# Ledger of designs, part 47: designed miniproteins, single chains, continued (2)

Each design is a single chain, and the fold is of that chain. pLDDT is the mean over its residues in the fold that is shown.

## One batch from the design tools (miniprotein)

Design m5602
Fold by ESMFold2-Fast:
Structure m5602 (fold): chain A 70 residues (1-70)
Amino acid sequence: MEEELEKAVEIAVDNVVRFGLENGDTPEEIVELARSAARVVAINLGADKETAEKYAEWAAQRARERLEKL
């Protein structure tokens, strides 16, 4: 489950960053979208609130790292 959650969240972050950049969203908006998407994905995969929030923050960090390299 942890590996499945990580992969699903990474895919969500990839999509949010790609589409956000194509649409001209700010780095701040993209980070918040990644956090929100990861939270929803984690909950849908059966994660509890604490785990969902952990993955939301992890996704936000991953999005920031990608945007920093641009």
Scores: mean pLDDT 81

Design m5603
Fold by ESMFold2-Fast:
Structure m5603 (fold): chain A 72 residues (1-72)
Amino acid sequence: MNEEIRELSKKGIEALEKGDIEEAKKYLEKLEELQRKNPSAEGYMALAVLYDKLGDAEKAREYFLKAAELAS
């Protein structure tokens, strides 16, 4: 997995575990920007996991499908 994607995911999860939704969204935005510039299955999977933990099941599903599409 890309190290930058992994670190942003870790920080996003930590923010969510602490209840800091604003901080978690900042890491989500950075991940989304990376995917806009260079889409990757790993990046979309990271976004899916973070949105799932945030409680946004619809976004989580969308990103999981994007990750699967790139992996095919």
Scores: mean pLDDT 81

Design m5604
Fold by ESMFold2-Fast:
Structure m5604 (fold): chain A 75 residues (1-75)
Amino acid sequence: MMQTRMDRFARVAPDPVAQQDFAHFMRMRASGRAFDASDVPRLQHLRDVARRHMDDPFMRAMVVVTDNILARIAA
């Protein structure tokens, strides 16, 4: 469920801005829409938050996913 992933993110990173950015990320993923240059600041913020919590496997996965999306936008 989408809510379960959001709850997990909020437990590890209790940052309201990061939670909004993660909610946007989850909506984009659920809709199948492509990320573009307008999403870069939100994706960078999510990656930076996730990098501070690399002890958590979920956050390590978030770093990989956000890095891959950012690389694709930059190409």
Scores: mean pLDDT 78

Design m5605
Fold by ESMFold2-Fast:
Structure m5605 (fold): chain A 108 residues (1-108)
Amino acid sequence: MEFESTLRSIEIANSNPVLPKSKSPNERRARAMVLAAQAARAYEAGDLEKAEELAREALKIDPESPLARTVLRVIEDPSDEISLSLLRMFLSVVKIAEKNGWKVHDIF
C-alpha cells in the first residue's frame, strides 16, 4: 500500500482507513451500500423494477456508489459484460462476508 506519489497529485489524503475527523457520515455511505446490495439481489432474482428503484435510491444517497451505478448500467444495457462481471463480483463479496459473519461495513 504505497500511493504517496498519487496522493500528492490530488492534494487530498482521504484514503486513510481511520481518520480522526468525524465530518463524513459513515451511516449514509453504509445505507447506500446496503440499498445497492439489495438492488443487485433483486436483479439476480429477476425483479428488474425493484432493482432499478433500489439502485436509484442508493445513488440519491451516494452518487459515487459503484455497485448502484453498476446495477443501473446492467438494467439499461444488459449486454454490458463489464458491468455484469462487476455486479457478480460485488454480490459474491457481500454473500461471502455475510456467510462468514463479517459486517459488510468492515469490508467497504
Scores: mean pLDDT 67

Design m5606
Fold by ESMFold2-Fast:
Structure m5606 (fold): chain A 75 residues (1-75)
Amino acid sequence: NPLKEFNKKLGEISRKAMELAKQLSVEERRKLFDELTKLINEAAKKISQAKTYEEFKKIMDEFEKRFNELLEKYK
């Protein structure tokens, strides 16, 4: 179930983002979560359109890469 796998990854990502957010100002925290929300919405749209498990895996890998790049901006 691709959506179940995506939701598990969202749980991991949310935890990491929340931990990082503890070290950020209110404004930086807002920007972090605004950007994260955009990434999540984009990934969810792509996943809903994926026709194969292979496509789903590529979308997940790209989402994780973009998320890690986002976190690096706030370190």
Scores: mean pLDDT 83

Design m5607
Fold by ESMFold2-Fast:
Structure m5607 (fold): chain A 69 residues (1-69)
Amino acid sequence: DRAEELRRRMREILNTPITKEQVDEAIKRLKEAGQEKLVELFKKNKHYKTILNGALALEEAERIKKEVE
């Protein structure tokens, strides 16, 4: 079941703590991609680590959707 697999991946990502280095690296990549507005949003949000974990989970979800299409 696709939905069940997505929930599992999301739960795994959200339960895995993101290090400061991983956050900084992700921000650097976003800047290189020209997504400065998203970078500013992450820095302004107090729960940026939780948002970043959620973004990674969404990225995996979109990847799975594309593969099953």
Scores: mean pLDDT 60

Design m5608
Fold by ESMFold2-Fast:
Order: sequence, then structure tokens, then C-alpha cells
Structure m5608 (fold): chain A 108 residues (1-108)
Amino acid sequence: SAEEARREALRRASEHLQKAADAMEKGDVEEAQKHLELAGEEIARATGDAELAEQLTKTLIKMAKNPTPSTIEQLRLFSRSLEALARGDRQEHLRLLAEILVRSSEES
């Protein structure tokens, strides 16, 4: 089904975002970028919006090129939000997205 395909894509996106965060912690920018590009492709499949997914991927790659503990944690929160969405936990997904936005605002 379309919903099963979407949930599977979200799960794969989450896994790639987690691997990207791990690579960023190790200073492996090339590995992080590869996983972020793969995550972006899975987000495009999940949303049906390739243009939005491409813009998100570019933003995430920019974070990987300038990694801080804060940006790595934001990426991990985003990974967890997609995993929650893949499990059908809409409340946890929205909570994690709100946490990312609040943390981003406080750093600004």
C-alpha cells in the first residue's frame, strides 16, 4: 500500500539521518553527506515532494559541513521524529519537531 511504502521510506530516512549524525560526530563530512543525500531521497518518496526534499537535503548538508553539538543533536531529533512518524506516532512526531524548532530559536 501507499501508506506502507511511505512508512518504510520514513524508517529508512530516519536510519540514514542517524548514520549521518554518527559520521558528523566522527568528523567524517563525506560519509555524513552521503547519508543525508540518501535520507533526502527517502523523504522525497515519503512526501511525494521532490523539490521540498531537495531543499531540506541541501540544508542538512550545510549543517554537516559546519557540525556543532547543537546541530548534531537537532539532526538526531529529526531522525527520531521521522521514526515516530514511521511507527504512526503522530503525537511524538509533532513533539520532536516542536523541540527542534524551539532549540533552533533559542540558539538564534
Scores: mean pLDDT 85

Design m5609
Fold by ESMFold2-Fast:
Parts: C-alpha cells; sequence; structure tokens
Structure m5609 (fold): chain A 109 residues (1-109)
C-alpha cells in the first residue's frame, strides 16, 4: 500500500523536476518555443491529475485529499504556464518547485 503510493508520487515528482522543468529551461535557451514548453507543463499536469484519480480508485488516498492536492497543483501549474508565456522562466521554475515540495510533503504522510 505505502510502497505503491510512494512510487506513484516519486514518478509525479520526477515528471515535474525532469520533464516540466527541462522544457522550461529548453524554452529559456531558445531550443523550443514557449508554447511547446506550455504543452509539456499541461501534459505533466494532466498526468498528475489522472494518477491521483487512480490512487483514489485503488483506495490509496481519499477523494478529498486528491481534490485538494489536484487544485493546488492546477493553480501552480497555471501560474507556471503564464510565467512561461511572459518570458519569466525563473518564476515558472519557482512555481514548478512549489509543486515538487507539495508532492514531497504529501508523500511524508
Amino acid sequence: KEEKLKIVLDTMIEAVEETARGAVRAAERGEISAEEAVEVIEKVKKGIEEALKKLVEEGLISEEEAEELSKKIRELAEKAIEAVRRGDYEAALAYLDEIVELLKKFKEK
């Protein structure tokens, strides 16, 4: 029970740290467009929402815990997206780091 929850949360953390942050840094370097980085953040956000729903279906977390966590992640992801669109890559990375900390704190329960 606890091992599966930790693996899923670690996978979410890795997606934010490696994939979403990687896309923001690539956009900052001009290697991809800002809109391509936004698409990556949106896909990571959707993947997290789908994984949280599955954790509820498997009885590993409550619907209330999943909804609260999903809402906070959604708000931070949207702030990161808006930061990328205005070229504020440092702010975008900071919002993604807040998502990582949120997931790490949830894992410690």
Scores: mean pLDDT 87

Design m5610
Fold by ESMFold2-Fast:
Structure m5610 (fold): chain A 110 residues (1-110)
Amino acid sequence: VDEIRKLIEKIREAVERGNLDEAEKLGKEASKLASSIKDPEKALEVQRLVAREARELSRSSTEGSIHGLLILTKIFDSASSQYPAPSELSAELVGASLRGVGRQLDEELA
């Protein structure tokens, strides 16, 4: 879990710098680690961490924040592959993604 937390922090940093290639590479590593979790409590901890991070990124309207949300969604899916996430966490992630898409649409229409 601590390794995944560190990778998510690095993903945020890469997104903030506009280094989307680095963020994508870090996201793949985090997803690999998340899918290897064999403890439901650790899987839940990762699911909660990703949902919180997605909520924070959804407050931003940058192109990088949308890419970050997509990366976080993949990590969440990997963490949920063996141990399903609670519906409230899945709803939080979906809500964050919808907010990101809505802001992108508003920018295209403005």
Scores: mean pLDDT 72

Design m5611
Fold by ESMFold2-Fast:
Structure m5611 (fold): chain A 69 residues (1-69)
Amino acid sequence: DAAERAIALARAAKTDAEAAYWAGYGAGVGASQGDEELKREGGRLAREHATTEEAARAAMEGYVRGASS
């Protein structure tokens, strides 16, 4: 599903910003579907990779996009 693909993309990402975006996206999908496990895992990965302002912004953008998809 979309959340599983997003988490896989976050783990395969070559940059912190890319990883944070897809982790945020997965968390957003989890939030919209009431899937607390996906929301927690996506949020955990987003925090691990949101080490710069750019990556933190990417995580937020991913979350909004995932929650709206």
Scores: mean pLDDT 83

Design m5612
Fold by ESMFold2-Fast:
Structure m5612 (fold): chain A 90 residues (1-90)
Amino acid sequence: MYTEEQKKEFLNFVGKLVSELYNEIAKTESEDKVRKVQSLATEFYTKMLGADVEEAVKLFEEFAKEIKRIIPQHSKLVEEVIKEVKEKAE
């Protein structure tokens, strides 16, 4: 069972990884694709506000699947972020 502090640490960790992913995408992708990723990130964060850790991981996997659809050339980077999120949730 996660404490409220551990849940906040998990959410902050995920937020940092998403920000790092966004910065890497912004270097190589068009503005239109970067804006789509940013919109999806905003929707993901909104959904996570009431989620437990297990639900947040599932929401992140759905978010990551959509990101891979928009920017398939960055699929390996997205998979690495998914792995880090899952390891942090354990």
Scores: mean pLDDT 75

Design m5613
Fold by ESMFold2-Fast:
Structure m5613 (fold): chain A 77 residues (1-77)
Amino acid sequence: MKVTFRITVYPKSKAEEAYNLLLKPLAEKFPSAVLTQRLSDSELLLTVEESEAEEVLAFVKEKLTEAGFDFEIERIE
């Protein structure tokens, strides 16, 4: 079963920077994870297998925190 998380980055102008930061490391470590950018909404959507969700979220939170981003993550499905 797949689950989707919404990632909001603050300020919202940094959403594209966050997307570019995460895209390659996520693809290399978690090939099944899908990260999409909603340019009009300044939001990122992360779709993962439910069994991998905890590990993928921990990785994303670590990368965003290390880079100094303020962010919010919520499960939407």
Scores: mean pLDDT 80

Design m5614
Fold by ESMFold2-Fast:
Formats: sequence, structure tokens, C-alpha cells
Structure m5614 (fold): chain A 94 residues (1-94)
Amino acid sequence: SPLLDRMRQLVGQMLDSTDINQQHDISVQFRRVLGQAMQGASDSDIQQVTQLYQQIMSHIQNVYDNRDDPDQVRQHRQQAVSYMGQMIGVISSS
């Protein structure tokens, strides 16, 4: 799906961002694309995706907050990618 590929691209861009303002702008685009992908979704799918979105954004924030700790950066990047994979699974099954 072009929307799901765009979402993967935007998460990658947020994880690679060295500028908090750039990361914020990318997050606005991500929320817009996510809203498009969730058109007509059930309440249960919206709840699951909202929880996964919060996990993804939490781990992206932790990458920035722990940017001087390579082990923390690696762990939080892996978790963000994992939660993104789970989110794609929910959206694809909707």
C-alpha cells in the first residue's frame, strides 16, 4: 500500500532526524497519513493503532533523549520499528 510505505518512510525519517523541529514536522505528516490509512476503521482497530502510535512516538522520543548512549539508541530504534510492524499488521487486516 502506498500509504503504508509512506508511513514506514516517515518513521525512518523521524528516527534519523537530528533536529527536533524537523522531527516535529515529520510527525505532523505521519499523523496525516495515518489518518488517511485509518479511514473507515473499526473502533477496536482505532484503539489498537492509537496505542501502537503512542509506543512508536515514545521510542522515537527516547532515541532523541538518549542520543549520546548508543545502546539506548539501538534498543529504542528496534522497538519503534517493531511497533511500526505491528501497526502495519493491524491496518492491513482492517
Scores: mean pLDDT 87

Design m5615
Fold by ESMFold2-Fast:
Structure m5615 (fold): chain A 77 residues (1-77)
Amino acid sequence: SSEKERIILDARVLANGGSITYLEISKKRGSITDDQLKQQQDLVLQDLQDTLQRAQELQDSNTIQRVQQNLQQLQQV
């Protein structure tokens, strides 16, 4: 159902936001190498792009906006 799909996308946005925050903290603390950081950024980017496409298919404007905010935050890491 559309409702179940929207709940899954909401959970994915929250999970990606948490991953970005984890990368920001890890970088600031020096607990992650540059290679590891880049690899994790690429994985988060791929999941955000898939989430954005699915949100667009569902016409979920709220999720689209939140994914765009996550993408902007990821670029600043």
Scores: mean pLDDT 90

Design m5616
Fold by ESMFold2-Fast:
Structure m5616 (fold): chain A 108 residues (1-108)
Amino acid sequence: SISDEINAALGLGAAKEGMLLGIPGAETDFEEAKKAFEAGDYLRAKYLGDVLDGINNIKRAVGLISVKENELAAAEGYLYAQKYVSSAVAKKVLESLASEARQRAAEA
């Protein structure tokens, strides 16, 4: 479904964000998430992304990652994921999320 594709793409984006923020092991998790997405294993792609997103949230909460740095990495993650989705609706959702993240970064 489009919803499953969007959720998996969000996971891929979160994995890319974690890699950009230098989270230990994130490069390997990003490669696995990308492989899972390309194979249509949307549950695994989402799971790997959710784990990295949780780590990103903890690092932000304890001040190890600035709001601006986190939001810029999130925007790049959404735009990266946009390249992998086929539906116009999914592309528009990811573009909107990237624009919102860039706006939050500009306000930080």
Scores: mean pLDDT 80

Design m5617
Fold by ESMFold2-Fast:
Structure m5617 (fold): chain A 70 residues (1-70)
Amino acid sequence: MTVTKEEVKAALLAAGGERLSREQIAAGFVAATGGSRSFGDALARAAFRAQGGETLTPEQALEGAGRAAG
């Protein structure tokens, strides 16, 4: 992965703080990676599937997406 975990966490925090919706997580991943909207949406969906709930912290979103990328 070309981007660091800290860069991804910073982008997620910028997208919506500590309570991120699926759309904010997708936007944060797109901002950090330069990837497509569909890529961001896939990572956001994977993060919510791994963690559950209505909102995620940047750390929870990164952890969930990391499981999908490993």
Scores: mean pLDDT 77

Design m5618
Fold by ESMFold2-Fast:
Structure m5618 (fold): chain A 100 residues (1-100)
Amino acid sequence: PVPLTPRERLHREVSGILLDALENGDFAGAQERLRELAARFGDPALQVLADNLRAAFEGDEAAVRRLAEALARLSPTPEFAEAARRLVLGLGEIERRRRA
């Protein structure tokens, strides 16, 4: 396998944390991991992700927008953008089922 740059590793790690949270509903665990990454890398977008993750999964439209904006800011890679898109679609599905 081709070695990843530190930035690509960060993006893959963030994507994995978010997908795990979506699959398992472990928002508290995801928030703690994102806060640890924010402390390590000093990127404010990681803190925004951590602070808005639970509210976004609870259907807060403002939190969903902030989550999507932070994800777009963190990485220009197509793989990360696709993972972020799937997360946003998953949040929309949760909101739709809650309204039904």
Scores: mean pLDDT 70

Design m5619
Fold by ESMFold2-Fast:
Structure m5619 (fold): chain A 112 residues (1-112)
Amino acid sequence: LSERQRELLEELRRLVEEETDEEARRELERLLREAEKSEDERLLELALEAVKRALKLEDKEARLLALRALALAVRLGDINLVEAVLGILKEKDKEKALEKLKELLALAEKML
C-alpha cells in the first residue's frame, strides 16, 4: 500500500471506531474490508468523502443505504458509482435522494 492509501484507510478505521450506531458501524466495517483490498487512491479518496457526508445525514435509512452503496462501489472498483452516491448526497429533496439511493444500490448489487 502507498503512504496515501494507508492514510485514507487509517481515517476510515477511525470513523468505524467513533461510530456509536451499531448498524452504521457494521456498514462502515464492510466498507473498510472492501477498501483494504482496493489499490485505487482516487476511488478511496472520493469514497471517504462520501462516507463523511453520509454520516452527517439525519435520516438513518438514507445513511445506511449510502454506506452500502459505497461498499459495493469500492468492491466493484467503480469510481462513477462513488461519484453518483456523492451527487445524491448533495440532493436537497430528501425523498428523491432516498429513492435514488435505493435504485443505485439495486443497480450496484446486480453488477456483482
Scores: mean pLDDT 82

Design m5620
Fold by ESMFold2-Fast:
Structure m5620 (fold): chain A 84 residues (1-84)
Amino acid sequence: GSHDINTLKQLIQQLNGLDPRAHNLGVLLQQALDLIENGGDMLDVEILLGMARIQYGVLKLIGAPQEVLDTAERAIDLLEKLMS
C-alpha cells in the first residue's frame, strides 16, 4: 500500500543519512521502488532485491554500525513485502 511505499522511501533516506557506505544499497532499493511505482517488470525488481542483499552482506562484512544494518534489513524486508 501507499503507507508501505512511503515508509520504504523514509528508510532509504535514513540509510543514506546514516552511512555513506550504504549509498549503493540505497540506490538499488530506490531503483526497485521506482519500478514498483511505475508498474515495471517484477523480474527486474527481484534482481535489484538480490543485489541489495549482496550489498547488505558487504555492510555486515565491513562492520557497519548496527543501526545501519537494522535500517537496511527493514528496508529490504519491506521491499520483499511490496513484491507479494
Scores: mean pLDDT 88

Design m5621
Fold by ESMFold2-Fast:
Structure m5621 (fold): chain A 81 residues (1-81)
Amino acid sequence: SRLEELLERIRRLSERLQELGEKAKAGKLTEEELEEFEREAEEVRREAVELFRSLGREDEAEQFERSVNGAVEKLRELAKK
């Protein structure tokens, strides 16, 4: 189902975020890795928001959008260290 596929992508994105966060703390995160993560996060965000809205779950769509944007912003800040 669309939901199962999306949940799997969210799970993979969460694993990647953890990995990249560790690399950022070690000063090893590259701009290329950050850009790749941002692109995937943006795609997952769009698909999740569209799915939530199609189910009439507008509040959840907004919450998820804020959560993804927040995660990307935090990784950006860690990369500046």
Scores: mean pLDDT 83

Design m5622
Fold by ESMFold2-Fast:
Structure m5622 (fold): chain A 79 residues (1-79)
Amino acid sequence: AEENARLLERVAEAVEKAKTPLEFDIAQALGIIALSVIKKYDPELAEIAEETLDRVSAAKTPQEMAEALREGAERIRAA
Protein backbone atom coordinates (compact mmCIF):
# COMPACT_ATOMS: atom_id res chain seq x y z
CA ALA A 1 0.00 0.00 0.00
CA GLU A 2 2.68 2.55 1.01
CA GLU A 3 4.86 1.61 -2.00
CA ASN A 4 1.86 2.07 -4.33
CA ALA A 5 1.06 5.47 -2.78
CA ARG A 6 4.70 6.58 -3.19
CA LEU A 7 4.66 5.46 -6.83
CA LEU A 8 1.62 7.65 -7.58
CA GLU A 9 3.26 10.60 -5.75
CA ARG A 10 6.39 10.22 -7.94
CA VAL A 11 4.23 10.27 -11.08
CA ALA A 12 2.43 13.39 -9.76
CA GLU A 13 5.85 15.06 -9.33
CA ALA A 14 6.75 14.13 -12.93
CA VAL A 15 3.46 15.69 -14.13
CA GLU A 16 4.15 18.89 -12.15
CA LYS A 17 7.72 19.12 -13.57
CA ALA A 18 6.61 18.56 -17.19
CA LYS A 19 7.64 21.58 -19.32
CA THR A 20 6.66 20.28 -22.77
CA PRO A 21 3.63 18.44 -24.22
CA LEU A 22 5.87 15.40 -24.76
CA GLU A 23 6.97 15.33 -21.10
CA PHE A 24 3.32 15.66 -20.04
CA ASP A 25 2.24 12.81 -22.35
CA ILE A 26 5.03 10.59 -20.98
CA ALA A 27 4.03 11.38 -17.36
CA GLN A 28 0.35 10.65 -18.18
CA ALA A 29 1.33 7.31 -19.77
CA LEU A 30 3.41 6.42 -16.68
CA GLY A 31 0.43 7.23 -14.43
CA ILE A 32 -1.87 5.00 -16.50
CA ILE A 33 0.70 2.15 -16.42
CA ALA A 34 1.24 2.52 -12.65
CA LEU A 35 -2.51 2.44 -11.91
CA SER A 36 -3.03 -0.58 -14.21
CA VAL A 37 -0.21 -2.46 -12.43
CA ILE A 38 -1.62 -1.58 -8.97
CA LYS A 39 -5.07 -2.85 -10.06
CA LYS A 40 -3.55 -6.11 -11.38
CA TYR A 41 -1.32 -6.95 -8.38
CA ASP A 42 -3.40 -5.44 -5.53
CA PRO A 43 -7.07 -6.36 -6.24
CA GLU A 44 -8.08 -4.81 -2.86
CA LEU A 45 -7.07 -1.41 -4.32
CA ALA A 46 -8.82 -1.99 -7.68
CA GLU A 47 -11.71 0.42 -7.03
CA ILE A 48 -9.38 3.26 -5.95
CA ALA A 49 -7.06 2.54 -8.91
CA GLU A 50 -9.96 2.52 -11.41
CA GLU A 51 -11.43 5.80 -10.07
CA THR A 52 -7.98 7.45 -10.14
CA LEU A 53 -7.33 6.11 -13.67
CA ASP A 54 -10.61 7.64 -14.89
CA ARG A 55 -9.65 11.02 -13.38
CA VAL A 56 -6.11 10.88 -14.84
CA SER A 57 -7.49 10.00 -18.30
CA ALA A 58 -10.04 12.86 -18.11
CA ALA A 59 -7.56 15.48 -16.83
CA LYS A 60 -7.12 18.49 -19.14
CA THR A 61 -4.27 20.17 -17.24
CA PRO A 62 -1.11 19.00 -15.41
CA GLN A 63 -2.64 20.40 -12.21
CA GLU A 64 -5.81 18.27 -12.54
CA MET A 65 -3.75 15.15 -13.24
CA ALA A 66 -1.32 15.74 -10.36
CA GLU A 67 -4.26 16.34 -7.98
CA ALA A 68 -5.95 13.11 -9.14
CA LEU A 69 -2.73 11.13 -8.55
CA ARG A 70 -2.11 12.69 -5.11
CA GLU A 71 -5.71 12.03 -4.00
CA GLY A 72 -5.39 8.45 -5.29
CA ALA A 73 -2.18 8.02 -3.26
CA GLU A 74 -3.93 9.33 -0.11
CA ARG A 75 -6.87 6.92 -0.61
CA ILE A 76 -4.43 4.00 -1.05
CA ARG A 77 -2.71 4.92 2.26
CA ALA A 78 -6.12 5.07 4.01
CA ALA A 79 -7.12 1.64 2.67
Scores: mean pLDDT 81

Design m5623
Fold by ESMFold2-Fast:
Structure m5623 (fold): chain A 91 residues (1-91)
Amino acid sequence: IEHLKQALKKLEEAKRAAEEGNVEEALKLIYEAGYHVYLAYQNGLDKDKVLEILKLIGLAQQALQEGNLEEAVKYLEKAIELVKEAIKEEE
């Protein structure tokens, strides 16, 4: 659960950075969030949930690299919702 909480924190920080137009910081935070999702998988998070969250993270990364900040924020919001749901299921 600690890794899911860290992933959530990093995704929320990444969304804020993207909203501010700080692409470099948002990309760094997205990478860190993905790493924590991977660690949550190693600690028993459902594989299908991991794949869905990582796909949304990847889509946000692609949108940021293309300069589509609004699209990146939307994908980050969806990833945040899935991580929050996963945390509730572990509690």
Scores: mean pLDDT 84

Design m5624
Fold by ESMFold2-Fast:
Structure m5624 (fold): chain A 94 residues (1-94)
Amino acid sequence: SLAERLEKEREEALKLFEEQREEALANSTPSQRAWIEIVEMMLNGEPEEVILAKMKEAGLSEDEARAVLAEFEGRLEEARELFERARRKREAEE
């Protein structure tokens, strides 16, 4: 089934993103620990709205939260654009 193949590919992509950050989490700050919790929510299939709300609670902006979610899902170009947008907003507000 195509649907089963796409779901498996999604799970594999999420696992690769988790593994890439394993060493960084060993020296985790409070914000990095919040990120671990957020990743666990993503792996448990929590709704996007709930995950974004948790990221915002941890101090991320809307664009930063969406960028992290996009990066975790393997949408690297979208993540880069969202982080760039967030950076420009911070620069403009100062």
Scores: mean pLDDT 68

Design m5625
Fold by ESMFold2-Fast:
Structure m5625 (fold): chain A 98 residues (1-98)
Amino acid sequence: MDKNAILRMIGGLLRLIGILLDVENMIEKAKKKGDSKTVEELEKIKEEIEKLYKKAKELFKKFLEGKISIEDATKEIEKIVKESDKLLEEAKKIFEES
């Protein structure tokens, strides 16, 4: 049980890193096109995802320090991943409209 929850937490953190890399790749492509408006909109989304990633890291740190249960940390990190996935879909729409 505990091993599965730890793997789910680590998987969530890795997914957040993947989402950040996907948005960064869209920003770089928009920069190459000279689309400054799309770059600015995508950078705002990236900043929001970075805030979510910081929250996920703090939850993982609190778990390692014994300040939060593995169940609570896993649930909250999974919620953060779902919110970040929604922001990635928003970023994709902005990038496709550019």
Scores: mean pLDDT 86

Design m5626
Fold by ESMFold2-Fast:
Structure m5626 (fold): chain A 100 residues (1-100)
Amino acid sequence: MSKEEKKLELLKEALKKLKEIYEKNKDLLTPQEADMFERLEKKAEEALKKKDVETALKYIEGMAVLLHSAAQKKNDQEMAKEVEELGKELKKKLEEIEKE
């Protein structure tokens, strides 16, 4: 598997996990935050379909920042931690692929 293919698979997995966090916590989000998340999700999926790693990563990071911000505003430390941990894991795995 190429480095780019490995990165795409990691980004697809991260997107799936962010969607799961979103669905689990949807009631904590304002309508505006939910709309923004869904727009970022669509853009991330379009970038992944085009195999555009940099664009997909940008939108996936945007989704994570949105969920983390929402969690902090609602004082949901568990959700904030889950999003932060996902972001750290993704960054670590992307750096490991780049060093191969």
Scores: mean pLDDT 86

Design m5627
Fold by ESMFold2-Fast:
Structure m5627 (fold): chain A 63 residues (1-63)
Amino acid sequence: MVLSASTTEEEIEEGRRWGEEAAKNGGEAEVLRKTLEAAETLGNVKASDIGAVAFAVTRELLA
């Protein structure tokens, strides 16, 4: 999640690890959907930044 005031590299890493676990259990599409939904729900603070993080997580999972 990217919240300009509270985002850290650790939080980004944690999101990636969470996504990896979700991919293992629910598959790639499930991970993408939940990541995007969670990021969007968590405050609609900066949708573009949240989208960028979701995209980065997606690329990590697909790589």
Scores: mean pLDDT 56

Design m5628
Fold by ESMFold2-Fast:
Structure m5628 (fold): chain A 101 residues (1-101)
Amino acid sequence: GPPLKEARLELEVGSEEEAREAARRAVEAVKEAHEKGIPRLVIRLRARDGAELELVINIDETSMDLRESGADPEALETLRRIAGEAINEASRIVAELGLGL
């Protein structure tokens, strides 16, 4: 079939263990999207309290945007703290792709 124009990954993040797994899966998803020629990847990180972070990655442009949703600012701050490794690792691998690494 034709290649996908966008891939999506949804991950639940409620603990440090889930955050480490989310970081691993985010890195794998970026690499797989790049290898398969998929131009856009959306990674959604969700907390059980309804806070969400969305990483919008443009593989062709080697750029990443972070989007936040949720009614509670404290829940969003908690999710940003817990998901920090996943966000940082996704950003790192996107930068490495831009350098041909």
Scores: mean pLDDT 80

Design m5629
Fold by ESMFold2-Fast:
Structure m5629 (fold): chain A 62 residues (1-62)
Amino acid sequence: LSPEELKRLKEIAEEVSDKPEDVSLIFKALVGGKYRGISVEETVSMSVEKQAGLALLTLTLE
């Protein structure tokens, strides 16, 4: 994972929630790719709104 991709995933997590604890969990879910097998490379190519929706979806599935 590139530093730019990690930064982008953090931005997505922040768009989903303003709670630091939730942001941390969503970020870890996206980075780990454990939920739904969604890769970092795929999320970077999506719109911010869609990426935020994916972050929330992956967290709720776990």
Scores: mean pLDDT 58

Design m5630
Fold by ESMFold2-Fast:
Structure m5630 (fold): chain A 58 residues (1-58)
Amino acid sequence: SLIVTLTADLPDDFVLPDGVRRLSPRVFEVPSDKYGDFKAALATLGLTIASATFIPPG
C-alpha cells in the first residue's frame, strides 16, 4: 500500500474509494490498485499530493 500526504485537509464527508483508510485529515493509506482512483477523486477538488510513500506488504 501507499501512505499519501495531501497539501490541504480533505473534507470528512468526502467519499473515499474502497480500501482507502483515513489516518488524519491529510494522511491516507491507499491500496496500490486504488491509487489511480484516489488521484482522480482528489483532482475534482483541486487537491495535490505532497508525498506518496510505498509500504511493502509484510
Scores: mean pLDDT 80

Design m5631
Fold by ESMFold2-Fast:
Structure m5631 (fold): chain A 99 residues (1-99)
Amino acid sequence: SDLVEWAEQQAQEVSQIMKDYEEGKITKEEAIKRLKEILEEVKAKFKDDPEVVNIWEQAYDLYIEALNSEDPLRKAILETAASILLAGAVFELRVKERR
């Protein structure tokens, strides 16, 4: 499915945004803006899959909390949790395709 491949590409883009922020290549404001733009596109493309949208919204909230945290350990935990949620959303889409 083109939508599953697209979702995987968006998850990779999220990882790249977080990496660019950590490396000082983009500002926190730009990182938040890009993450929000991806979330809005996910909401538009997966409007018929509310479970997938809900997982992406939860992951977005965790990434924003990570960006606003000053504790390196808390940042790492929140980013890891968000990454697991995005992987779960992609997994649900792939399972749905195989039925």
Scores: mean pLDDT 86

Design m5632
Fold by ESMFold2-Fast:
Structure m5632 (fold): chain A 65 residues (1-65)
Amino acid sequence: MMEELKKLVKEEAKFALELAERLGASEETALKMAIMTTTFKMGQTEENKKLAEELAKEEVEKLKE
């Protein structure tokens, strides 16, 4: 479960960063997009939102480095 969520977040974060770059949006906007897309696919509960936010932030930072 957690590993599948982390893989999904990583794919969504990468996609969001690429899309944000093409649209001239900030990395902050990319992070928000990744969180929204992940929670939309997994269900919009408070627990899923918190977990998606933590994992998306981690993956966005990792992709920037």
Scores: mean pLDDT 74

Design m5633
Fold by ESMFold2-Fast:
Structure m5633 (fold): chain A 108 residues (1-108)
Amino acid sequence: AFNESDAEHLLEELKKEKLKPQTIVNALVYFYLSRNPEATLEEALAFAEKMAEKVGLKLTPKRREKLESDIKLLLDAPPGIDAVDLLAQLDGIGPVTAKKIVAIILGE
């Protein structure tokens, strides 16, 4: 089951990597959805807003639109897609950053 404490631990690990706040939020949403495959868009957005507050990311209308678009991309991902390839499709995340996020989330 998903645990908020697990998300907070990953948030601190991601902060050590000097990632942009928006990238940290996207990484944590990916983790949330990987643990809650039946989560709705609304539930994922609520989690993302909570994580944005914890990383000091102000959700302007444009940032919220990008965040919603990224969450929809994650929710619509085909089964069996490589996690690095999936994350690299998100706004502002390149392949190197995606690999780093996956390593942190999987504890490698």
Scores: mean pLDDT 78

Design m5634
Fold by ESMFold2-Fast:
Structure m5634 (fold): chain A 76 residues (1-76)
Amino acid sequence: LEEVLNSLSELERRIFGYLLNNPEEEYSVGELAEKLGASKGTVSRALRALERRGYVERDRRTGRYRASEKALKLAE
């Protein structure tokens, strides 16, 4: 887990940690931006990067994000 966190940007680490802290919940870009004190555009780009790495999943109907099973296993 620490090695993965060290490979992420500051914001990516904050988003990843937040989602891992609440693994059964889904969040919009706007909700994460408000909680982390970042712009929606910046959060959206960070979430896309984490999604490309398989650490977060996006519900295509709602656009909401959650920690992936891969990420949850990595945090064990």
Scores: mean pLDDT 79

Design m5635
Fold by ESMFold2-Fast:
Structure m5635 (fold): chain A 68 residues (1-68)
Amino acid sequence: SALDEAKAELERLADEALAAGKAGDYERMNRVLAEMFRILDSQPPEQRAELWAHFAAHVNALYAAEKA
C-alpha cells in the first residue's frame, strides 16, 4: 500500500540522515530531512499521525541500537 511504502521510505531516509549527521555531512542531512517532511506533508492528515508514530518508533530503535 502507499502507506506501507511511505513507512519504508521514511525508515530508509531516517537511516540516511543519521549516517550523514555522523559523517558531518550536514548538507546531505538537511536535504534528506527536507525529503522526509515532503513525504509526510504529501500524505492525508488521517495517516500522518500513524506515519509519525512509525517514524518515532524507528528512530527510538536506531538510538537503542547505538547504545547497545
Scores: mean pLDDT 79

